# Designed miniproteins, single chains, continued (2), part 5

Each design is a single chain, and the fold is of that chain. pLDDT is the mean over its residues in the fold that is shown.

## One batch from the design tools (miniprotein)

Design m4140
Fold by ESMFold2-Fast:
Structure m4140 (fold): chain A 78 residues (1-78)
Amino acid sequence: MSPETLIKVLLLLSENPGKRLSSREIAEGIGISQSTASKALRELERAGLVKATRVGRETLYEITEKGKELAKAIAEAL
């Protein structure tokens, strides 16, 4: 997965603190395919930057505290 895609997903979630978003909503928010968003979210979840929660048939994602700290550092470097 490209670092740029991972960063865009993380930043989108950091702009929605306390909200849980589906892979579809995230894909639509940054203009990528749902497949690409799902791959990025799995990598971010494995890194501890995003939390995955299953709600019925959907998986919803939210940023972790560690993810917020990294997103802030990236935004300040831009």
Scores: mean pLDDT 84

Design m4141
Fold by ESMFold2-Fast:
Structure m4141 (fold): chain A 86 residues (1-86)
Amino acid sequence: TISSLDITLEHLGKVRRATASGTVSKAGENMTVSLLDVKTGRTLAISPVSKAQTVTVETELPADEAVRDVATSLDSGASATKEGFP
């Protein structure tokens, strides 16, 4: 199974946005994608994977929120981490 995940981190003035996006070779029933704060393990966002085999999960945080490194994972075991949230 080939799954790709990438994280984009943006500073948009008063908010910061984290987006995890990618594709899965096969979408399972009840498969989810999540965004996590690496430091605390807190779930920032969670979204079901569509039958179209594409994944996108996004969250907006206040610019002063103390989240620096973000991880994403699929229930299939694919994962990615992005450090240094601006």
Scores: mean pLDDT 72

Design m4142
Fold by ESMFold2-Fast:
Structure m4142 (fold): chain A 71 residues (1-71)
Amino acid sequence: MEEMLAKALAEAERLLASPDPRDQARGLALLARIAYEQGDLEAAIAYLRRALALRPDDEELRAALAALEAA
């Protein structure tokens, strides 16, 4: 589990290092998923809001944020 978490974090860091806002949003969404799985709902919401700011037309990010805000 910790090894998979380390791999997911490394992937998020790689995506966030990209100059492409699409890759940065994907990295932030991955960090939100990691935060949610660790029980940090506040951090998960914050990461999804940042991802949605980069990709405001992304329906999946919007739905994920709405689901977490309702929790």
Scores: mean pLDDT 81

Design m4143
Fold by ESMFold2-Fast:
Structure m4143 (fold): chain A 93 residues (1-93)
Amino acid sequence: MKEREEQLRKAQEIFEEALKNGLSAEEVKERGREAGLPEYLVYALAAGIAELKGEDSSEYREKAERLLLEERLELAGGAEEARERAEAFLAEL
């Protein structure tokens, strides 16, 4: 959870740097990967920069959404385990 906050902060820093230095969507993707960001954030950053430049951001957005859905499916598995643990705890009370 703290790792996600750090990743979002790094993503914001890269986005702000891209705005100041006029980086391309592809340069922002590379910077995101070098910073160890998850692929969904890498593509989300690229989509944002492409959109601000008036470029077609649709492919980047679609990839970001697909990758985020894949990550959320992994999180849903964790949430189900948490729910089962909570139900077991309540049954013992």
Scores: mean pLDDT 71

Design m4144
Fold by ESMFold2-Fast:
Structure m4144 (fold): chain A 95 residues (1-95)
Amino acid sequence: SLRKQIRQLIIQLVGQMIRAVAALIDKDYKGFIEAVREAKKTIDQLKELAKEAEKKGDTKLAKDTLESVKSGENALKELASKAPPEVKEEVLKIL
């Protein structure tokens, strides 16, 4: 079901955000950028599934999915702000 797909991707996104945090703590900037790229891919998939939910009349599922996406995007931007300037610039270009 669409709801199950969205749930699985949200869990995946949370895991990618945890990896991004861990990489930043370790000063592993390559790992951080990679985690952000994977998170961006998951975010884009969630946005498409939110559109599908809306088309099927599940406006609440669409809204809840987009709120989760927005929270994830904001969290990644906050993490980028704590990285060195060159890493921050690269991450903001991905997002």
Scores: mean pLDDT 90

Design m4145
Fold by ESMFold2-Fast:
Structure m4145 (fold): chain A 77 residues (1-77)
Amino acid sequence: SEDELFKKAQDYFNKGNYLDALKVILELLKKFPNTKRKDEIAQLIYKVAEFFRSRGLDGVAQQYLDLLKKLFPDSKL
């Protein structure tokens, strides 16, 4: 279900498994393109970008911000 995929993605983000989290998010967006969780998903991706920026990994942070803009062009993040 959509809820199970979202929970699985959150669990991966909380464990720092960002690549696995993104794979689950991409699966969720493919199966549920009209999801009401777009803002929550955008917020998770933004937090990952902030984490990498806080560690001086600006290039990695920018890759996540570019992904966020590509997936959610109307996001204010």
Scores: mean pLDDT 81

Design m4146
Fold by ESMFold2-Fast:
Structure m4146 (fold): chain A 98 residues (1-98)
Amino acid sequence: SEAERERRAWRDALGELFTRLVRGIEEAMKSPGGTTLRGEFEAPGVRGRWEFVNTGPLTDKAKGTGSIDVTDEEVRGSFSAEDKGAKLSVTVEMRRLP
């Protein structure tokens, strides 16, 4: 059905968004301090955006916390991680297009 197709498309978009977020976070963590990375994701009927800001390189010992709200119309989240005085901040949004 149309609704089932739209639900699959949204779920697939979520998977793609998270794949891109993981790659972006890994890139941001190894970047020098003062780095801002931005990206956009677009799929049929969907638009996503993210921003990563770091104050220094982070290691695998970094401690993070965050929240993400996911509905079948919108994603909104923020995350931060810290390691030895370096901090990474992440913001993510995704929404259905009209």
Scores: mean pLDDT 78

Design m4147
Fold by ESMFold2-Fast:
Structure m4147 (fold): chain A 67 residues (1-67)
Amino acid sequence: SMMRRAYIFNVPDSELPQVERFGEETDRERNTFYIGELKPGEEEQAVRDRLRTEMGVDEIEFIEPFS
């Protein structure tokens, strides 16, 4: 797949209100949030910078979805 999902892992309790406003908590991990997608034609760094600006967090990972 050419689409990847953006996640933040191990969110500190102090950051939870910011991340909860923007993303969705996964069912399997309490402090893991799905926060967006990198689509074909998008630059990963530009998307990361946008998400960082909106949420105020630095620990953003882009992962290919499970096939």
Scores: mean pLDDT 61

Design m4148
Fold by ESMFold2-Fast:
Structure m4148 (fold): chain A 55 residues (1-55)
Amino acid sequence: MVETAEEAEEAIRKTEENLARALAESTDPQDAAAHRLAGEHELRKLREILEELKR
């Protein structure tokens, strides 16, 4: 779990990098779609946490 805005921004960057890598390495479109959905969900939650921490 992230406790500071700086940690949330770092987590977002790492999640974006991991998602991009997973999509680039995926050879199955179904697996790629699953990674995209999971990654988008995680990024949405991290961005929400970042917004709360900035308030």
Scores: mean pLDDT 79

Design m4149
Fold by ESMFold2-Fast:
Order: sequence, then structure tokens, then C-alpha cells
Structure m4149 (fold): chain A 60 residues (1-60)
Amino acid sequence: SDVKDKVKAALTEAGRPLSVREISELTGLPQSAVSKALKELVEAGEAVKEGNLYSLARPP
């Protein structure tokens, strides 16, 4: 989805693990939308959750 694409782009550009709040601030998306997209990305094996931080499963 468009939301997942923006979340992946933010993680790629940052090159470091980001929190839901940081991704929300970088993308302009609500935290609820970011959280849902991150859950779907983790379930798809495209992202990894470490505590409160998220990163891409594959580095850019």
C-alpha cells in the first residue's frame, strides 16, 4: 500500500532503526497508520522489531 511504501522509504533513508513516532514525524502519517503498516511489514518478513524500534529485514 502507499502507507507501507512511505514507511519503507523512511527506514531506507534513515539507515537506522526508527520508532513509530519517528517514522510518523518523518512521513507525516498518523502513528496508527504507521503502526499498522509496520505490523504488516513484520508479518511479511520485510521488517524486524527490536523493542520499540523497527528496521528493514534487508539493508538498502
Scores: mean pLDDT 82

Design m4150
Fold by ESMFold2-Fast:
Structure m4150 (fold): chain A 79 residues (1-79)
Amino acid sequence: IDALLQQAQALIDQAEKYLEQGDLDKAQATIQQLNAVIDQIAALSPQMTRDQIDQFNALVRRAADLQAKLKAALEAKKK
């Protein structure tokens, strides 16, 4: 679980970097990987400690924010 939480954090940082660089294809691929890791963590939720649940909830919020930023960037590129 801790390894998956660390992977999710690394993917968030990577997605932010790609969005800053305007590499929307890589940002989208990274966010897709992030969502897959989040799904894996969610499946393990009955085995999580309170601290891991708090970390997971924070990661889900950050992932949602990144997804919104990606959508806005993709829409801006089409305009």
Scores: mean pLDDT 77

Design m4151
Fold by ESMFold2-Fast:
Structure m4151 (fold): chain A 94 residues (1-94)
Amino acid sequence: SSELEELTEEAIERAKEAIEKKLSKEEVRDLMYETIMEILERLKKEGYSEEEIIKAAAEVGRRVAEFVEEEDPSLTDAVEEGIVRAIIDFLDSL
């Protein structure tokens, strides 16, 4: 969907800026956690089902992780940790 592409582009731009600013692995992890949590909460507020929300957030996360692996592979684990923690915390909040 157009919304999914916009969310993906915004998440990739945040990751790109983090790499350009030379953020630490901890700062990148926290940024990705916040970014994916914002996406999850936005889609929930818009009335999407749990399945649709998780699928969309996972797809955004996958595309961000692929981008980071190509640009700075040393940050990939931090990105993946942030994404996974956001999804787990969101599911625990339901």
Scores: mean pLDDT 89

Design m4152
Fold by ESMFold2-Fast:
Structure m4152 (fold): chain A 63 residues (1-63)
Amino acid sequence: MSLAEAVRNASLEQLTAIPGVGEELARAILANRDKITTAGDLLKVPGVGPQLVVRLAKYFGIQ
């Protein structure tokens, strides 16, 4: 599973369990889920930087 697929299929609760992801940021990610086809598309979400993309990949076990 790609990082984009893992994020698109994640619940609000799963996203907020990730260190550095609050409820507002998790909601923003979910609101943009239909536009997230690559890990790079996560950077288009307000509040998501490269460091958070790396943290998301580690949390979902994606290498």
Scores: mean pLDDT 79

Design m4153
Fold by ESMFold2-Fast:
Structure m4153 (fold): chain A 106 residues (1-106)
Amino acid sequence: MSATEYGQQIDDELKAKREAVTKRLNEVSEALQRATSEGEKKEMQKKYDEAEKDLQEVEEIERNAQYILPLIQPLMNGDKEKAASAAAEETKRRQAAAVALQQQMA
């Protein structure tokens, strides 16, 4: 398995995820504009907020991968998927901690 093919696969996956989240954000935005009842507007607003957070997570994963790669390069040895997974896990941990803090304050 070539290192070039592996790197391209990771880049393609991150790009696909970003495009999917952006598409979902646009669709929810349109649905929010079409919503006629207060209940529908609240539900669409929640979905919009969730999609916006997902987009921020993808961007953070991209940034974290850039910083993590030099640190774990000896352990990766041709496995960039592990680095991307580690960046995703760290992002999830930070988000879970923020949610837990908000729930603790309630």
Scores: mean pLDDT 69

Design m4154
Fold by ESMFold2-Fast:
Parts: sequence; structure tokens; C-alpha cells
Structure m4154 (fold): chain A 66 residues (1-66)
Amino acid sequence: GSISLEDLVREVLKRLNLPDTKRNRGAVFEALSESADYEKISKEFDVPVSTLRRAREVGLEILSSR
């Protein structure tokens, strides 16, 4: 794909209607990792595990559509 990880994170935030903040960008970036620990990321960034799971799903859909 031609999409950068930064652009992928921003597109995920837009689709989930989440504010583009450093916290939300960090949480989504970590959630897109194949080694992502959602419970740990949720605690670190104060973002719900359900939101992190949705972020990963949306990110994979974006990659599949490009």
C-alpha cells in the first residue's frame, strides 16, 4: 500500500469520529500493532478497549480497500 502509518491513524480517527489529539493518535497507533495489548494501551492512553478493537478493525478495512 501507499498509505503512511500517520495517514492511516488519522483516517481511523476520522471514521470513528474521534478528536485528532496526541492521546488518540498514540492509542490508535499502538492498537494497529500486531503485538497490541489492548488492556495495557487502554490504561496508558485512557481510551476504552472497545474503541481500540474498533480502531484495529477500521484500520484493517482501510488497508484492504487501498
Scores: mean pLDDT 82

Design m4155
Fold by ESMFold2-Fast:
Formats: structure tokens, C-alpha cells, sequence
Structure m4155 (fold): chain A 76 residues (1-76)
């Protein structure tokens, strides 16, 4: 589970760096247990904006996503 969450966080961070849409990112995030579609869309929108503005690096996005995924799984 933990390894899957790390891989997913890296995949989503790579998607954000490549300019993926909020909808594409939200769809991938919705595969995480404990993340509702509404929460996934919100996270996708916020992180996409932060990456586009250069406020978060890909490595920073990956780290943040991993923590979000761990919190979601504990709540599920």
C-alpha cells in the first residue's frame, strides 16, 4: 500500500509537471481510498495552480501528495 501511494504521488506530480488538466489529475486522485471525487477535484485544482505559478516544485508536489494520500487512507 505505502509503495503504491509513493508511486501514485510520483505519477500525479509528473502529470502536473507535464501540464495535465485538473480533470485528468482528479480522475487519477480518485483511485486513492478515502478521497471523494469532490476532494480529488479540489486537490487537483489547487496543486495545478501552485505548480503553474512555480510556487511548488515537482518534488514538493510529490511529497505533499504522498502525505495527502496517507491521511486519506487512514480516514477510509
Amino acid sequence: TDERLRRLAQEVADMLAAGASSQEVAKRLSTVPGLSPETAQRIATVLRNLVREGRVSPEGAEAALYEIFRDAVVRA
Scores: mean pLDDT 82

Design m4156
Fold by ESMFold2-Fast:
Structure m4156 (fold): chain A 66 residues (1-66)
Amino acid sequence: KEAEEYKEKIIKAVKLYLPEDERLSEEQKKKLLEKVEKMEADSVEKLREQYDDILAEIYDSLPVVE
C-alpha cells in the first residue's frame, strides 16, 4: 500500500509539472509518464530507485538548451 500510494504521488507530481517543462519534447514527456506509470515495486525504496533511473535516462538524453 505504501509503495502504491508513493507511485500515485509520483505520477500526480509528474503530471502536474511535466506540461511546464519546455526542455522535453512531447514524445519524451509521453515516454517519461509511460515509464512512471509502468513502475512496479513492493517498496517505496524500489520505486524511488526506478523513478531515479527513469529520470536519469530521460534527462541525460536531453539536448543542450540553446
Scores: mean pLDDT 73

Design m4157
Fold by ESMFold2-Fast:
Structure m4157 (fold): chain A 72 residues (1-72)
Amino acid sequence: SAAALAKLRAVLARLYRAMFGEELPADTVLTPGQAQPDPRVRLALQLFQASHGLPQDGVADEALLAAVEAYR
């Protein structure tokens, strides 16, 4: 859903800032089922996946979106 993707973007923005000391690029688009083309954005997503025991493919699938919904 759009709401789940917005929440994922917010989580990624916090992780990206923590990892790289920079703001998430404003033009970053999260498309369900597609790997992130930006390697730094992909790495941040892969670290979130690793922290939740998910495959580290950098793809926003149903399992990742469910994990994001549960994340506080």
Scores: mean pLDDT 75

Design m4158
Fold by ESMFold2-Fast:
Structure m4158 (fold): chain A 72 residues (1-72)
Amino acid sequence: MTQQANQAYQEVKGASEEEIREKIASASPEQQGLYAGGLDLIATEKMGNLSDLSTIKTLLSLATEALRKSLA
């Protein structure tokens, strides 16, 4: 579980918005949940660094989309 969560985090950390959307669309519900967690963590890290609010908003929107799909 911890290794899978770290893998999902690493996959989304360096990915573009388009790549993230593709990963979410092709993933299992379990993997979509892991991507949601990874994206939320990245958004939290960027908030702590006082990064651009539009980037944080995009990451949180993608995390919400991934979570919504994992629950469907």
Scores: mean pLDDT 78

Design m4159
Fold by ESMFold2-Fast:
Structure m4159 (fold): chain A 70 residues (1-70)
Amino acid sequence: SKEELKKAIEEYAKKNPSFGLSILYGLETLSREEANRLLKEVARLFGVEIPEEYSDEEIDEFIKIIRDAL
């Protein structure tokens, strides 16, 4: 789910700041479509399924969560 991915990214970014910074840079610089592709690839790495696309507001929330984790 989207919430499982948020928790996984937050926890992993705290332990690996380089990962957090890489995802943050991607989400800030990529289009919505490209950001959604990035999030699906990250979800695959964590074994999380995401059936729906992320909105601009949800991507902004991800950016804030990662910044706060760093």
Scores: mean pLDDT 80

Design m4160
Fold by ESMFold2-Fast:
Structure m4160 (fold): chain A 79 residues (1-79)
Amino acid sequence: MKIEIEIEAENLLTAIGLAISLMGAGFEVGAEVKVEIGGTKVKATITGENLTQEQIDYIYEELEKKKSLAKSLKVKEYF
């Protein structure tokens, strides 16, 4: 399973904070995380072959906590 997350933040510091939060969420669930930052845009790819529903729910919970800091948020899931 692969979860691709694209976020646009109001400023660079917020973008860095969002990137760190997404890396932390991936680390907590034991998934592979790739994060790319381009100015105020953050792209995170979370990859795990055996992600449980509880691990997926944790990632979405962390995203919901950070949604208010995002100008835009896009999520794509690949099975």
Scores: mean pLDDT 77

Design m4161
Fold by ESMFold2-Fast:
Structure m4161 (fold): chain A 91 residues (1-91)
Amino acid sequence: SEADQLARLKALLQYIIDQLLARGLRSPEEALVLALLSGLYGLLLEGASLSDVIAGYERATGVKINSVQELIDAIKEQAARLGIEVPEIVL
């Protein structure tokens, strides 16, 4: 369901944001990723739909997203570039 997908996305964003804040920002790239993920998380807190969150990611990055799975994969890739691996139990 969309509610299950939104809950998964929210958990993913929260995990990565918490990891970045806990270790401290080490680079301008980390600050930009934090800003991106925090913006998406804020949309979710305001009751945004999956399509709103996808559109937000596309506007911020210029990357075309065709599914919620592609969005999850793109967010995980952003985190992986910063040395953050997301456990499957969060997804």
Scores: mean pLDDT 85

Design m4162
Fold by ESMFold2-Fast:
Structure m4162 (fold): chain A 83 residues (1-83)
Amino acid sequence: ERSEITAKIVGGVLRIVGDVLEGNAEEAVQTLADLIKELPEEYRREAIEAGVRTLKEMGVDITEPLAKVDLAPEDRALVEREL
């Protein structure tokens, strides 16, 4: 199961990279939100750290797209902490 979680996080990050390369920051942040929702709560911090780091390294302004995605308050706080 841990290998499946790792594969989901890696696959999600690769999809985020693809969305950014297509020039769609809103879709990239939505992909991150969808990845977070797919994972058990205990793995969400790891996915958020990986996804937010990737978005920041690619020069994406996350703030406005983040306001538009549906996330649990706890998950949103984790994303905002990584900004």
Scores: mean pLDDT 83

Design m4163
Fold by ESMFold2-Fast:
Structure m4163 (fold): chain A 82 residues (1-82)
Amino acid sequence: SAEETAKRAAELLRELLPDAEVSYRVVGGKVSEPQVFVTETEDGAEGVLLIPTADGTAVVKARGPASKEEIREALEKVAKEL
């Protein structure tokens, strides 16, 4: 399910980025493939991973004192493991 996918992605992301704040949610909408968006913040970076599932889109967010590159790499790694 989208909720199980989001929860699993958040668990993996917390392992890769232990100092980041990680949250997840499920939304409706159409995503054809996993998508990663990362932006720089004053204190580090924030990234969002969108994962398409049969019953919705899993959304996982990480924000913390890491570079844009570190957040992106972690999200891309999580996407590959789902």
Scores: mean pLDDT 83

Design m4164
Fold by ESMFold2-Fast:
Structure m4164 (fold): chain A 99 residues (1-99)
Amino acid sequence: SDTQQIMRILMEAGALILGATVLVLTAKKIEDPKEKREIIEKVREILRRTSELLDQGRALLAASDAPPDVLAQARAELATLEAQKRAIEGEVKRLEEEV
C-alpha cells in the first residue's frame, strides 16, 4: 500500500539523516584536510539520496488516499526530516569553508 511505502521512505530517510549526522560529528574531530574532505563528500552523497527519498515521500503523500490524521502525521514527520536535512547541509557548508 502507499502508506507502507511512505513509512519505509520516512524510516530510510531518517536512517540516512542519522548516518550523515554521525559523519559530520566525525569530520569536526578530524584535523587532516584530505580525510575531512573525504567524509564531507560522503555526507553530500547521503544528502543527495535523502533529498530523492523526501521528494518521493512528498509525491506519495500528495497522491495518497490514507485517512487525514495518518496523512497529517506523515507530513509532520516529512517536514521534520526536511528541516534536519537542511541543518546538516548548513553544517557541511561550514566544514567546507574550514578546509
Scores: mean pLDDT 89

Design m4165
Fold by ESMFold2-Fast:
Structure m4165 (fold): chain A 74 residues (1-74)
Amino acid sequence: APLSPREQALQVVIDWAVEEAVRGVEEGKISEEEAREAIRTLVTQVADALGFSPEQKAAFLAEADARFDAALAA
């Protein structure tokens, strides 16, 4: 099924946050732990602002963590 407008907006935020966080870690500007916390904070704030449920928010946070781990491993 196609993503809803709210899901599309949050996916754009996750994509951007992961890319910037990975760049910061690779450039030695922030630690992996700081990058992960920054992603979690931003995704939480945007998901709450877009009116997602706690269960949906937890799923997006898990997805963001997985994408960050995959990007660092590449």
Scores: mean pLDDT 86

Design m4166
Fold by ESMFold2-Fast:
Structure m4166 (fold): chain A 69 residues (1-69)
Amino acid sequence: MDVRVRQLLQLADADGDGTITLAELEALIAGFAGSPLEPVLAALRAAMDTDGDGTISEAELRAFAAAVL
């Protein structure tokens, strides 16, 4: 598992269930406003909205990380 994906998961998912909700992702985007992570997190949010699940699994995060991280 990619270290950056693991860090994002741990920051967004305090329960450690391996999923990130839209609300948790939006909180991260707000916290990292103006940082190099903001466009990455914004792209992740767009991907969640396209899929319609409203959540990102660990497998989806790994796929995203492979594309951008």
Scores: mean pLDDT 63

Design m4167
Fold by ESMFold2-Fast:
Structure m4167 (fold): chain A 81 residues (1-81)
Amino acid sequence: EALELVKEAVKLILKGTPEGIREGTRLAIEALRQLDPFEAEIAGSFVIMALSLVRRYSEDEAARRAAEEGIRRIAEAVEAL
């Protein structure tokens, strides 16, 4: 179940809309809280990779800002575990 949430989160993030990025980030944080710290670090790294792709390649400034905020929130969530 937690891995399915990570998969859905990445799909939403890669749509590249600000709304999708924010919802994907939220789902990823929910998933990370259900994983052990080792799994959370790996899953968090994949989510950060997806957010980083949006931040680097999106032409939408709002999407880039949402991705940057998402990276920070995922890193904080993993570190808090």
Scores: mean pLDDT 86

Design m4168
Fold by ESMFold2-Fast:
Structure m4168 (fold): chain A 90 residues (1-90)
Amino acid sequence: SAEEEEKKVLEKAKALTDEEVEELVKKGEELIENKENLLEAQKLFNLAALAYLLKGEKEKAAEIVIEPVEKVTPPSAEEIEEARKRALAL
């Protein structure tokens, strides 16, 4: 179910043109300005960033990720594993 939906999102991201990605970003920015539907804005930015990542444009993808909110996101699984490896190597 969710896995099939994620596959659909990946197919959509691959099919997006640069112009369509820019449109998603602008729509997301408009939602942020209105301080409404922030989850929808996040979905739009995630889709746009994913599209650029699939095209190999990592720098453009990074620019789309909104970080103006405080850094309260939990560390990634990779960061946790790397920290654990470092601690065990001591």
Scores: mean pLDDT 66

Design m4169
Fold by ESMFold2-Fast:
Structure m4169 (fold): chain A 76 residues (1-76)
Amino acid sequence: SMAAAQAAALQAQYGQVMQQASRDLQAGVQSGDSKAVMQQVLERLEALAQQAKADPELYKQAKKAVESAREALQAL
């Protein structure tokens, strides 16, 4: 169904964001720009959470990821 396809696409996009975030964070640690990298990750996760609002389970997961990223940014 279209709804299942949309949910699968959002989950795939979430996975891509997390995979890219891992690479960007590793690069940021090497260059000393970890805070700037985390800020970009937070922006991407917040945008994804906004797209996930129609799916309560996906939105809940995205919101927790945003909160974790925000805490990590504050700890840097």
Scores: mean pLDDT 71

Design m4170
Fold by ESMFold2-Fast:
Structure m4170 (fold): chain A 64 residues (1-64)
Amino acid sequence: SLEEIRARLLAGGVSQEQADAIIALYTAPANERQALLARVALHEAKEKGLSQEKADHVLAVANA
């Protein structure tokens, strides 16, 4: 299941490292989700410059 989510994220253009961070966000308790979400956002801004569409895709997968 988690590996299938990772594969879908990679197919959508998310990096392996970002996919791992999203999976951690998905499985983390609520008090850790905000810190992980901030980490993903900062990583995307600095490393990938992901578009709004890709950011929305990532959040949709994490919230499913």
Scores: mean pLDDT 63

Design m4171
Fold by ESMFold2-Fast:
Structure m4171 (fold): chain A 99 residues (1-99)
Amino acid sequence: SEIEEALQRGADTLQARAESIVAKLAADEGLPYEPDYPQRLREQVQGVRDQALAAVEKGDYDKAMALLEQARAFAAHVGEDEAAAAYARALELVKAAKA
C-alpha cells in the first residue's frame, strides 16, 4: 500500500543513518554513547513501523496517526528531512483513509 511504502521509506532512511544520528545526539544532548545504541535505534524505528501498520490494518487510525506524528517529529528533530517528509506523507495517507 502507499501507506506502507511511505512508512518504509522513513524507516529505511533513519535505519541507514542510525550511527550518525546517535553520534550527533550524544554530542548535542550530552547523552552517553554505547556501542549498541545505533542498533537500538534501528529496532525502535522498525517497531514503530510495525505498530503503525498493524494499527492501520485494524482500523485504529488514531493510534497510527499518533505513531506517525511521533516518528515525523523525531526525524525532524534529528535533521533527517527526507525521513520526516516520508512520515508526513504516510500521515496524510492515514488521515485520508480515516475520512
Scores: mean pLDDT 86

Design m4172
Fold by ESMFold2-Fast:
Structure m4172 (fold): chain A 82 residues (1-82)
Amino acid sequence: ATGVANTGVYNFDGTSHTITVTFSSPVKNASVGGIAVNKKGEILATGEVSSSEVVTSLTVTVTLPKYAKGATIGGTGTGDVA
């Protein structure tokens, strides 16, 4: 199964943000990546999290660089249907 989340646009100075990816069914071996991009699509920051347990959602943290204005944070996840 796969999951997608997008947290919108952020204006932050070195602040950590969480995004939650929700799966359509319970999954094992879940892996979620988060990415922050600027208005030009340049990568500002990434984050990763995984779980070996059965989950329906997983939260990843992305830390924006200082003076990140107008960053968009999104997330994608994969997992094996439990």
Scores: mean pLDDT 71

Design m4173
Fold by ESMFold2-Fast:
Structure m4173 (fold): chain A 77 residues (1-77)
Amino acid sequence: MVKLGDLLESLSPEKGKEVGGLMIKGHLAAQSNDVVGLAEVAKKLRELGFSDEEVKLFLRSSGASDEQVEKALELAK
């Protein structure tokens, strides 16, 4: 079972900084119900090599609802 903490510890310092910035963007987009902004965050996380399940974990930990996560992943296809 993949835990967010274990995933973050596995990242290089450079990749960790990019993920940190994306999580902040995801948090702000979730608070403003900006599904397009969440989709951009999801797309960039996929470009960094994360699976859809890991991307969902990052978005949920950023405060996105399950509905926002589903809509963002549909737009990020």
Scores: mean pLDDT 78

Design m4174
Fold by ESMFold2-Fast:
Structure m4174 (fold): chain A 87 residues (1-87)
Amino acid sequence: MAEIERQAERAEEAVREYEENREREYRELAERYGEEAAEFALRAVEEAAEEFRKAAEAAKAGDYAAAKEHLERGLAILAEAGRELAA
């Protein structure tokens, strides 16, 4: 239970660090994979960020089942984006 809350907090922290460096991350991705791929990756990170925020909120409310579901959904979004970029 507390473990899911910690995982959600870590994911939220990672997203915050990404948002603080978003322009740099976008530029590096655009140079490496092209602008379309960078836009796709940015959108995927933003969608995952929303799920991780919902996970953290659910965990703080004591709804660990909802927190786990949102955490898994956010991770699935990132995994799918990673597969598309690697293809």
Scores: mean pLDDT 75

Design m4175
Fold by ESMFold2-Fast:
Structure m4175 (fold): chain A 73 residues (1-73)
Amino acid sequence: APFEEIELSPEEQAEAIEYVERLIEFLLSSDDPLLQELGRRMAELLERYRAGELSFNEFLRELEALLQEALAA
């Protein structure tokens, strides 16, 4: 497959998505507006992945970029 840069099984990919879902819930429940904004942006990215607009590798790349921007601010 052309997207073998990440050596994750379908089961491991599903577990990674579950982790991201739990992280989003945690961030959105925070009293910190910056953490709430990060959670909202991560939720939008996850919805794009679920809609089939992003591959798993594209999703992870966009997620890493988002986290780098949020943590640098």
Scores: mean pLDDT 77

